# Designed miniproteins, single chains, continued (5): the designs that were tried, part 31

Each design is a single chain, and the fold is of that chain. pLDDT is the mean over its residues in the fold that is shown.

## One batch from the design tools (miniprotein)

Design m17046
Fold by ESMFold2-Fast:
Structure m17046 (fold): chain A 88 residues (1-88)
Amino acid sequence: MIEEVSFELKDEEGNVYKGKGILNTESNKLSGEGVNEVTGEKFYFSGQYNPESKSVSGSMINLVSGEKYSFSGNYNEESKHLSGNLSK
């Protein structure tokens, strides 16, 4: 089953990235797009969900610069919201 999800990720500098994506509950794969709230730059994310731990991890790429980040966080199944942190 495919679920629509929202996300909020923060980097070490305090920048906030918000967006929308999809979770495939059969494959546990995540994908979607976000924006930096200050700059408006677009990012693509892809990752994996662990339904036993409610944790998520993956990568985010800046669609302008090509710079890559890792992300880790948690998914709330009731609100369909992912929250976490970005690191280089």
Scores: mean pLDDT 81

Design m17047
Fold by ESMFold2-Fast:
Structure m17047 (fold): chain A 73 residues (1-73)
Amino acid sequence: SAEEEISRVMAETKERFRAAIAAGDFAGALELYREMSQRIAEIAKKYGLSEEEVMELTSPTLRELQQAYHAAL
């Protein structure tokens, strides 16, 4: 399902994003975030999800990543 694919993309990105931040690779962390956003957009298009549905599925994880990034700066 769309929810399963989006959840897998987010889980994979969370692990890599935290590793990049821990290594001081902030540029790499931002690239991972952009790549994740693009992959989620492709999944949303594939399954016909609205922007609202995507936000509901992704907001908690996006907030966690944003907080981790700002806390490390």
Scores: mean pLDDT 84

Design m17048
Fold by ESMFold2-Fast:
Structure m17048 (fold): chain A 100 residues (1-100)
Amino acid sequence: SQATQLYNDLRDLLRRAGLDDALRSGDQGYQRSLSLHPDDTVHQQMSGISGMGFSLGQRLGDDDSMRQISDYMSLGSQTHDISYLQRAVDLTRGLIDRVL
């Protein structure tokens, strides 16, 4: 799915950038969601992205970005609207650029 592709592309970006803590945080969020919500792909991907973005936001001291990612996670999981997942990905990519 498009959601799975966006999540995998972001994981690959973190791996190439050597941002192992953010990748681990994302994988933990994804796996927890997969166990609790096995049929909810959007919730799984959003939980992964939230973990990545929260880790990066903490490193940068960017409370606003962490709050935005949490909001996108909540809205995306409730609505299954891929636009929230895309916004979370775009924000997380911006955080990656700022930590590099």
Scores: mean pLDDT 84

Design m17049
Fold by ESMFold2-Fast:
Structure m17049 (fold): chain A 75 residues (1-75)
Amino acid sequence: MERKERAERLLKAAQEAIDSGNYYAATVAYAGAIRLLDPSKAEEADRLVEEAKNPSTAKEATQRAIDLAKELLEK
């Protein structure tokens, strides 16, 4: 399966998770997409997942993951 197609599927899953209020699941899906789009961002994506495990930081981690994924898709 093409890397970009897999990333797009993960972005769809992430949006569905946000719509259901599951910020941890959303961040995990965005992190997966980020790793597929740019492997050099894998460490940053992993940090976002760790931050999303804490409910007080999960929403902020999700927003940063969204911003990074959008940046990578626009390249």
Scores: mean pLDDT 80

Design m17050
Fold by ESMFold2-Fast:
Structure m17050 (fold): chain A 59 residues (1-59)
Amino acid sequence: MREKARELVRQVIDDLEAAGHRVISADQIQQRIRSLAPQVGQEVADKAVEIVREIDAEN
């Protein structure tokens, strides 16, 4: 689960960067992850949001 959640976080960040976002906020990443919950599963999405919050809090 945590490994899948970390992959999801990386994929979302990569997608946002590819879309031309020069500054990516933790809130933008979290919103994108939540929108993917129906595709990836709620547990994976919730864990990915938790990881983003942990990273944001450590900065």
Scores: mean pLDDT 77

Design m17051
Fold by ESMFold2-Fast:
Structure m17051 (fold): chain A 77 residues (1-77)
Amino acid sequence: ISSLVDAFRAKHGEEAREMEERGASEEEVREWFRELAAQGDKYAQLLLKVLEYLEKNPEAPNEEKKEQIKKFIEEIS
């Protein structure tokens, strides 16, 4: 997961910084992730799936969360 986040930041950190500087909302950042995912960015696709799962399953055990994240990574590999 950390390696995936680092890869995303290496590729898109400049855009992320610009969004932060202009005060983009969480919703705007999520729209940006959706747009990148639609363009075929596998990292953005994975991050959106993880966020969606966590929002729907906030009370799920950490072990279940880790296993589901692994499945998402496998699906995009």
Scores: mean pLDDT 71

Design m17052
Fold by ESMFold2-Fast:
Structure m17052 (fold): chain A 107 residues (1-107)
Amino acid sequence: PLPPPPERPVELPEPPEDVTLDFFDERPYSVGESVSGRVYVRSLDTEGEFVLHNVSPDELELTFTLPTEEAARFVAEHLERRLRAQGMEVESRVEGNTVTLRLRVPP
């Protein structure tokens, strides 16, 4: 067995926030409505546009348009992992520089 750890840290590090969403409209959205905003990818120093569509009480759709396919893929992978870790069912689709994330509460 491995030697025992010397001491556990008192505070946990915060997860890195490489993807930041900034809403153009701060108004709350309702089922069937959409809210637009800007996405910033810190590690790539790039920004794009996103649309959040409230499909139903248990389903959201996020569509991102980035300047490059690399940025689109990064956003898709980063958010998919984060949201799945929170217990959400995530379907991601990357088409060139466009990312579509479908978020659903698991049955």
Scores: mean pLDDT 70

Design m17053
Fold by ESMFold2-Fast:
Structure m17053 (fold): chain A 88 residues (1-88)
Amino acid sequence: ELEEEVKRRLERNTVSEEEREENRELNERIVESLLEAAREEELEETIEEIERRREEIIETDSPERLTALALRLIGVQIDELLRRRKEE
């Protein structure tokens, strides 16, 4: 019953809800793109971090928070790639 009422309230704000779902889909595509790149480069630590954060990004309603999480994952990927290049 409560879940149905929450769902109806979200449906009343269709434009905002659709925008949040569009942002979720966009962030999911960004995360999948980062995962693909990390897998191609065999960046194991980056892959683990992306997988750990992936669902949190998808489930977050805040665009600012989603963007911050996505940027953090990009930073982790760059850091691991640079470490590998410095070693050999």
Scores: mean pLDDT 68

Design m17054
Fold by ESMFold2-Fast:
Structure m17054 (fold): chain A 113 residues (1-113)
Amino acid sequence: PKGGGAEGEAGKKAGEAADKGGEEGYKKGGEKGVEYGQKAAGEGSRLVNKAYESGGDIELAIQAAYYGGEGNGAGYQAALETKGKGTLDGTGAAMGGAGDGFAGALLAAKGGK
């Protein structure tokens, strides 16, 4: 139920990285956070793809989880503080970042075996 089970130690580290990224992204979010959130989510996606191509490199997966979390937190905060296109872009960054963080955590959990 809490981190150490099927995810293993690498999965726990990825989850912690996603949480830390989310906190940092949320703090830096807001109207200015849309571009920042999009950049962080994009970096998360790049790292997820690189980890996948490497056959599940644990360090890349943990790093992807962090940047995914950062994009999620920043995108969420930006979506709350913007309107129209900014709200849509912020929501997209939040969803993309959440997906990247989840994918990174899964890859880290798999590679930690």
Scores: mean pLDDT 72

Design m17055
Fold by ESMFold2-Fast:
Structure m17055 (fold): chain A 73 residues (1-73)
Amino acid sequence: SSMEKKKEEELKKRAEALTETAAYLRAIGDVIDENPGKLTPEEAQERVRKLAKELLEKYGDEWIKRALELLKS
């Protein structure tokens, strides 16, 4: 039904948002660990954005699928 599809679309959007947040937090942690005190704030931000994008490209679909399963459970 159209109502069931709307609920599924809303859960998918939530899973996507959670996945993006998780990628960003992982990227922040990795940048801190690899570059303690060596980067300017701008360099750190760019490295975080690049790494988060790479994580989403590699794992985004799998993380969305898992997040969606958890949100439905």
Scores: mean pLDDT 82

Design m17056
Fold by ESMFold2-Fast:
Structure m17056 (fold): chain A 96 residues (1-96)
Amino acid sequence: MAKKEEEMRREVRRAARELEPELSEEQRARIEAKVARLRAQMRSPEEEERLELAEAIAILAEAGRSGKEESRRILEELARRLHEIAGLPVEPVEFG
């Protein structure tokens, strides 16, 4: 269902925007490097939208490593939804 996919994307982007200001300069640099590498591999407009989601996921992952439980919860929910939305190529993110 396309509506649930769009709702998920909006939720993830919103959470990422709220957490991004709390990230360190080093964490932001890691996110930027990862996004730049992914962007270099993408060329279609559809892949650009996936890149935006990947950036939001990277922000949430860095915030989760900083002990933000909300970020971890959102990533777990996103992982479950990605299994329902077959074909979205995102690497699974795990916290130690």
Scores: mean pLDDT 65

Design m17057
Fold by ESMFold2-Fast:
Structure m17057 (fold): chain A 62 residues (1-62)
Amino acid sequence: SLLDQFVAAMQEPDLATRVAALEALRAQGSPFAPFAYRELGLELERQGRHEEAAALFERAAA
């Protein structure tokens, strides 16, 4: 069920909603949330959105 929730969160088209869904999964102890933050951070870096990417990498490390 946590894996299915993670997949659904990663498919959210809105960035802010996706981050909120991933934070909810992290609060529930999902092992997948750090990987999702890292992948999203890398995507933001490719788009030149370095400050937003850094915030997500911080969440992945915590």
Scores: mean pLDDT 72

Design m17058
Fold by ESMFold2-Fast:
Structure m17058 (fold): chain A 61 residues (1-61)
Amino acid sequence: MTDEAEERARRAGEEAVERGDVQALKDQASNLVASGLTPDAMLAVARATKEAIERTRALQA
């Protein structure tokens, strides 16, 4: 189980959203392959990242 790596990646993505750095979020997702995460874990992180982007948009709209 790669829960720890997945959690760290998700937090890094959320922090990038707070900075307004969408490119950093995409780069983070790509780096999950190098982190050795499974495809399922990468999809979960990508999903959380999209949720964070939508939440940021909703909070400002």
Scores: mean pLDDT 67

Design m17059
Fold by ESMFold2-Fast:
Structure m17059 (fold): chain A 72 residues (1-72)
Amino acid sequence: SPEEELKKIAEEVLKQFEEEAKTLSVEELQQVIAALRQQIAQAEKSDDPRSQYLAELYKKLLEIAEKILAEK
């Protein structure tokens, strides 16, 4: 299923992002969080299903980044 393939790719992206985010400084994480918020806002302006999928992915990345920032 294309949806299952996208989910698997998303899970791999989330795992890699979490590992990399843990190595970033507070300043670098704040920059990443700002960029993710910008990308979410842009993606949500589109009714395209791919843009909606990207918005959901960026929201998950944002949640991970904010959690890691809080743990530093």
Scores: mean pLDDT 83

Design m17060
Fold by ESMFold2-Fast:
Structure m17060 (fold): chain A 94 residues (1-94)
Amino acid sequence: MKKLVEEIINSSALGNIRLALEYIRLYEETNDPEYARLAAVALKVAERLAREAGDDITLALVRMVFSVSPEETRKLYEELTDEDVEAYIKKVLS
């Protein structure tokens, strides 16, 4: 898990969208709730980076991926604040 979170923090906004899609696929294959959370975290990081860059196209891509995400990932995405995402990342990397 630490390696996967390191990939999230080292990736661009578009890179995090690609990671979110990969974690959604892994969640659907394994039914492991950690992949649903990793997908939500990656989407939140992508949203934050795109917002900071003023990248409306990437923000639209985040919304599109959200709309096709599993219910568990969508629920986590809507419940997680930027502060919750930071806390999760710090906990996993410590």
Scores: mean pLDDT 86

Design m17061
Fold by ESMFold2-Fast:
Structure m17061 (fold): chain A 92 residues (1-92)
Amino acid sequence: MELIERLSELLSQLPESQQRYVIGYFASMLASALPTKEDQIELHKEMEKAFEENPKEAVRRVAEKAKKLGVSEEDIEKAVREAIELAEQLLS
């Protein structure tokens, strides 16, 4: 997904604290589409793990985990778009 690549590029220009803020916002939007607290916790764990292991792949890994947990492609695209807007505002 080109949107994920764009978000990752924007994140690379932000300090680590703001990268964490944006990816956390992204994960929270995806979690809101999940029916159970258990799935929401699982998604947030993936976000923390992915960010600590490889920040450049964190967006992709969180999106992949969300898909496996049942988040629609439409909701993922919406969340990526919202996160891009947040990252662009932080760079301004």
Scores: mean pLDDT 84

Design m17062
Fold by ESMFold2-Fast:
Structure m17062 (fold): chain A 85 residues (1-85)
Amino acid sequence: MAAEKARAAETAEEMAEIVAEAAREAVRALLAGREEEAERLAREADEALEVLKERAEAGEVSEEELREAVRRAAEAVAAGAAALA
């Protein structure tokens, strides 16, 4: 689902938000003790990020926009990890 939304997204900002939201959902599931759901959602986030990279290679997204999307996803994961520390 997240990868499909990323393919349908019209802007790099929209694609970045889709990846960040998928990452946040994975973290929420992990914190709730739903490990299987968290793993599935993490794979969805990774697949959406791969779509972003493919679109960047096609010239639809700049390397800077791709880097910003990766940073937003990493921040969401880091926030979840900090909550467990």
Scores: mean pLDDT 75

Design m17063
Fold by ESMFold2-Fast:
Structure m17063 (fold): chain A 84 residues (1-84)
Amino acid sequence: MMEELEKKAREMLEQGESTVSVLAKLLIEVAKELGIEVPQSIVDKANSPNRQDQIEAARQIASMLLEHDEEALLQLQAAVERAQ
């Protein structure tokens, strides 16, 4: 999991995506893999070119992951940091 997330984060960052955009998109991917239903409004915010929308989406998904699987959230945060 962590190595695959780090690789995806690196590829997205190399393509010019911001750290916040990468984090929001990978949070959605991890939530879906864990069977967590992410509201479409949050998915839309994560895919928005607006940085504030991306931040809000990342926070909301991170909150859902923290309640369901804190370890998965910590591994994702570490993977994104290591990709930098």
Scores: mean pLDDT 78

Design m17064
Fold by ESMFold2-Fast:
Structure m17064 (fold): chain A 109 residues (1-109)
Amino acid sequence: ESKKLRDEFIELIDEIVKEQTAENASKASALAYKLSEAEDVESLEEVIEYIKEKEPEMDPEKRALFAELLGLLIQEELKSREYMLEKTRELWQEILDEAFKRREELLKK
């Protein structure tokens, strides 16, 4: 069950990296929430790692979306898993820092 959610989410990450739409962003948020509730830590880790791998291909807007999605992924289910929260927080911070850096380069005056 959760493996299907993982596979669908990974496919959707590829779609968003190519072209972000309101529809695929909304679907990604729904899938992130469902995956967070699925109690499948392995599938969750695979999705987080895949987001990290695709990070260099993202523009600042997409990186902001994936930072939000990472927040959704770690909510209810992972509140008691300190080590997982630390890993996810580190990845989230890296994504945000890189997005901020890219925005500064684009706005360089």
Scores: mean pLDDT 70

Design m17065
Fold by ESMFold2-Fast:
Structure m17065 (fold): chain A 68 residues (1-68)
Amino acid sequence: TPSAEQLLDEMRELARELEELGETGFADAVLRLVDQLRREQASVEQLRTTLEDVRTALEELRREREAE
């Protein structure tokens, strides 16, 4: 099971991928969310849910770009 730090690191990686896709506003929002969740010491389950939501949004954006 991933640790809280690993889940936060994965969210930062997703933000980097969003930035590479030109979604700089979304990437900045994700980085701010990561910083907030870290300060609040969010639970592993809360982090996993948030990571899943961000990953789903990124996958949808990728599919749209590949369809172009």
Scores: mean pLDDT 79

Design m17066
Fold by ESMFold2-Fast:
Structure m17066 (fold): chain A 67 residues (1-67)
Amino acid sequence: VREEIEEAIRAAKEGDSEGALRALGRALRAAADIPEAHGPLIKGAVAAREGDLEGAVKYAEEALSLV
């Protein structure tokens, strides 16, 4: 879970919205047993899909603090 979230943050900081979205999707699947992380991960994935890379980083970092 942490590794996938860290990958998403790196991808988003590099301007790779598709990479960030894929990593956040993997993190969400890996976080099945961590329901508190689901909200931030979903918000991060939505932000990445919309091209809001700053929002993707913000929500991914929030999720990382919860796992």
Scores: mean pLDDT 83

Design m17067
Fold by ESMFold2-Fast:
Structure m17067 (fold): chain A 72 residues (1-72)
Amino acid sequence: RPLTEEEREGLKKAFERIKQTLSNMTEDELKKALEIIDERIKTLKSNQATPRLQDEIDFLKELKKILEEKLK
């Protein structure tokens, strides 16, 4: 099942909290977080594709972009 609008709003609020947390992380910590996220995305992609799974992958991809911006 795809994410509801309420679930998507919750994720947006989580992103704002995560951005605040990431601003206090070192470059090494950000790089480790990126590796963990990449590994998680790879694992999720190996499963049967569903709308719910795709929404979770999209969330992790957006989180990865935020981390990459903090590193560069």
Scores: mean pLDDT 72

Design m17068
Fold by ESMFold2-Fast:
Structure m17068 (fold): chain A 78 residues (1-78)
Amino acid sequence: GKEEALEQLDKVGVLGAINGEPEIVELARKAAKAVEEGDYETALEQLEKIIELSKKKGDERIAELAEKAKEAVKELLE
C-alpha cells in the first residue's frame, strides 16, 4: 500500500543519490509527493520514468525497487 510505496521510493532516492543520478532522485521525490497527495496516476507515470531510465543506465537494483513501488501504487488504484 501507501507505506510500502513510500519506503521503496525512499530507497530509490537514496540509491540514486549514492550513484550520482540527480534525475532519478528528482523523479523519486515527485513520485513520493504524488503518492502522499493521492495522485496515483501521476505517481505511476514518474515510476515508469524511473524504471526506463534505470534500465537504460544499467541500474538494475533501482529498477527493481521502482517496480516494487509501482506494484504497491497499483494496489491503491484497485
Scores: mean pLDDT 85

Design m17069
Fold by ESMFold2-Fast:
Structure m17069 (fold): chain A 104 residues (1-104)
Amino acid sequence: MPELEALIDQLVAEVAAMRAAGAPASEMMRVIGRGLSQMTKLLEHTPEHLVERVRLLTELAVRLAEVADPEVRETLRDLLLTLLEGSTIPEVKKILEEALEKIA
């Protein structure tokens, strides 16, 4: 989905720019949270064949959580829980559950 790719690129670019500008963790997490929430809504209407995009987004979230401070990590975990609660596709739920285990 071109919209999903654009959101990923925009989110990564925004977070990179915020890091370069010395933005606080809370502000970076606000942007990440907004992006992930928007992606959840798109994925709800996504056919199962796009499950691979959820894997990539989830891997990105896990990697961001690993390099972030504990506050940012906890917020990312809460966002993944929100995505899991909003998901209707069983394979997507499984991917989100596996990511949550890695962030613990």
Scores: mean pLDDT 70

Design m17070
Fold by ESMFold2-Fast:
Structure m17070 (fold): chain A 99 residues (1-99)
Amino acid sequence: MELPTREEALLLGGIVAMSVGDYEGAAKLFERAAEESTDPVERARAYLLLGKAYLKAGNYEKAIQSFEEALRTARSAGAPEDLIREAEEVLKQAKEKLK
């Protein structure tokens, strides 16, 4: 099997951080994954995970910003409909938390 890319390693680290409740650590790792991604579809996925980390941390404003960036990036890249739909759904959920 091929070695993970730096982006894949950052995403994996973020997922592990999420699993142990380190949501702020996860957000930092997912933000770096988004910044280091050259593929706009993978960047959109990283922003989606970033938003989920902020949502779990209770930072709803940053979660909304991250999900909006994920949705914008996914739409402009012609990403799979499932990714776009997930971004729309989590954005709606984050906005409901802010109410």
Scores: mean pLDDT 84

Design m17071
Fold by ESMFold2-Fast:
Structure m17071 (fold): chain A 76 residues (1-76)
Amino acid sequence: MTLSLKEFVEEAIKLIEEFLKNHSDLLSEEEKKRLEEIKKLLQEYIDNPESLTEEQQRELLAAYSRIMRLLAELEA
């Protein structure tokens, strides 16, 4: 992994915020709620990196992949 988890998390928070701001009308209510929950986990990690379990770290990686996929589909 070339990026630290902290750097990855900071980038993911920014992407989620931009996605919610610029593409919120293209998202369902469930998708918006999901992104907000992911953002909450990411913000907690920045403050306390050791507070995240391995399960939560795996969820963050999966969420990032999902967000990148959604962005690619919206811009295609």
Scores: mean pLDDT 69

Design m17072
Fold by ESMFold2-Fast:
Structure m17072 (fold): chain A 70 residues (1-70)
Amino acid sequence: GGIALGDKVSSVLLKDPNTSPETLYNIRMAGVGRSAEETAERIREILEKDESVSEETKKEALKVIDEFLS
C-alpha cells in the first residue's frame, strides 16, 4: 500500500541532488498508516509546495504514482 508507493517515489527523488532531506523524509512518511490513494494525494501536495526538486523530477515522480495506482 502506501509505504511501497512512498518508497518508489523516494527512489526517484534520491536521483535529484537538489532534493532536501526534509522533503525525502516527508515523502517516505506519507505512506505510513495510509492507503496507496491517500499516500498519492499527500505526495502530490508535498511536491506542489516543494521548491528544491526539479520540474523534471516532479514529473517523473507523478508518473510513478500514476503507474502504481493503475
Scores: mean pLDDT 82

Design m17073
Fold by ESMFold2-Fast:
Structure m17073 (fold): chain A 74 residues (1-74)
Amino acid sequence: MLQIQQKHIKPSVPGESDLVRLLLRGPDGRLVLAEYDVEKKTVDFYLDGRTLRVEGVESLEEVVALGRELLEEA
């Protein structure tokens, strides 16, 4: 079962984008951290020390769908 933890990260410096941080846990216990920049519509995924950047992400629902696909890749 996919488990999702979400928290909103406020910028520490004026003019930086608001980030939404999601921690996704796959059914096998693997974790992916996602940081979604709502203004830029860009998400960075962190999995096993690797980073994947995806642009043109319109919603948090797309972030979750992408993260789930990453957790299910063999």
Scores: mean pLDDT 71

Design m17074
Fold by ESMFold2-Fast:
Structure m17074 (fold): chain A 60 residues (1-60)
Amino acid sequence: SSMLEEIKKQALEIVKLLHSRGLSPEQILAAVTQHIDAVVKDPKDREEIIKLVKEEVEKL
């Protein structure tokens, strides 16, 4: 869905922003996961977004 794709894009932008501010990969993953858990109510969508975030954080 367009909403899910937009949330994924925003999550990746947050990863880049926090990395640029000097947060560790562990701190970035924790912060973004907490945010996604708060705003995404569908467990399947949440898991899909968190998987994408983990993959992006592993590239840092």
Scores: mean pLDDT 85

Design m17075
Fold by ESMFold2-Fast:
Structure m17075 (fold): chain A 58 residues (1-58)
Amino acid sequence: SKLAAGEELARLLEERGYISDAELEKIAKQYGLDLESLREIVERYKDPERLMLAVSLL
């Protein structure tokens, strides 16, 4: 689920303040998302709520 992927990314950002490339690759593979699209969204949206919404719309 794209929503679940967004929630996991938002949680990582809230807990650690950043998301590593290794974590992005893992989530992209786990949820079947395009890694480059996910990387662009994470770079653009630094707010967890907006990040989650953007990922859910992929």
Scores: mean pLDDT 84

Design m17076
Fold by ESMFold2-Fast:
Structure m17076 (fold): chain A 67 residues (1-67)
Amino acid sequence: SPNDQIAQLQAQIDQIVADGKAQAKAILNDTSLSPRQKTLELMRLMADTTDQIVQLRSQIRQIQRQA
């Protein structure tokens, strides 16, 4: 059903958020990285995570419009 598809896409978003949070912690705790390197890695992580979530939310909206 459309509701089941939306639930699956929402679960994917939740997993991406959880993975992003874990990766951010790893970056912040990495003693081999300079503060500047940590900032750059966090910015890249935020950009990649945001792009994935935007695409999945777009899919949810398309399903909602077709229902």
Scores: mean pLDDT 88

Design m17077
Fold by ESMFold2-Fast:
Structure m17077 (fold): chain A 79 residues (1-79)
Amino acid sequence: LSDEEYAEAVRRIGVELARRKGSEEAVRLAERYAELIRTVDPTDEAHLAELRETWERLKEELGEEAYAELSEQIRSLPS
């Protein structure tokens, strides 16, 4: 997958799981995380920190079960 295709796949998976959870905050976090993947500059420490913080917040909002499903689906994407 290209970076753009990967980010879009992560967005779709994250948003679907967040909607099933019924968390509007998780939907926003999933969309933000995907945008950060698409736009992150690996030399920008602030961007890397925001990417990490957004992922951790998304984990908290989804809860253990939905987070495990998200993590597994992302790992299953072609890389």
Scores: mean pLDDT 79

Design m17078
Fold by ESMFold2-Fast:
Structure m17078 (fold): chain A 87 residues (1-87)
Amino acid sequence: SKKELILRLVALALRAIGLILDAEALLKEKPNDEKAKKALELAEQALRLAMEALKLVDQGKYDEAEKLLKQAEKLLDEAERLLKEAR
């Protein structure tokens, strides 16, 4: 449903923000941590995709929004994995 897609995208955006904050905190302690840098880049990209997908939902472009949601989920899964390895 449209409501379910919106809730999933909002949850995804919040997850991305959390990972960005975690990566930034780690980089303040370890400025040269390449895994934390990569995780930050992936989480920021995922947030951009989630925000774009929300705009597509508003436009009635549900299939395009779902595609971006799935891409953002994969980026966040990779970012989370990299942050676990960096810690």
Scores: mean pLDDT 89

Design m17079
Fold by ESMFold2-Fast:
Structure m17079 (fold): chain A 69 residues (1-69)
Amino acid sequence: GDVLQFRRDLLEAFNAALDAATSEEDLEARLDAAYAAVSAQYPSVPQAVKDAIYREERALFLHYFRHQS
């Protein structure tokens, strides 16, 4: 469904952000921009659901960055 496609597209955008990021601050800005862009493509998905997935994945990507760089 749309929720699964939203999560897939968000993760693809977050992986691109992670690959491009030069610092934690740069990664945070890129993840926020990616979320805004992907969220706009899924107006049918409730905002609370998008925000919950965003918060979960953002935390995981920042954790990964902090322990790999």
Scores: mean pLDDT 88

Design m17080
Fold by ESMFold2-Fast:
Structure m17080 (fold): chain A 114 residues (1-114)
Amino acid sequence: MTQKEVDKVIEKLVEKLNDKNPIVRRNALLEIQSLVKEYKENIGASLIHKVIPVLIKSLKDKDPNVRKAAIETLITILENASSVLTPEQRIFIINKLVEAAENDTNENVRLAAI
């Protein structure tokens, strides 16, 4: 895909994170994760900056499967696109993953953040 096509797909996926159906929200996170794995640094810093705030909101989602997918997506960003993040953004994401590992009500969600 071209960068413009990736941008459009991510914008549509970010909209799906506000869907009433938790299955739709979880699937949108899995698709974002797949795009980050495929494009890595080529996904672009501006898109990662746009996606990160929405992923942080998804860590507080009502559905534990959505929260787990958000954790896995943030880890995927750290593993595959870390070079497009500032040091402050990396520390911020790591701190949010630590908070999820310590404080989430669901054991499987806490385990995903380790």
Scores: mean pLDDT 81

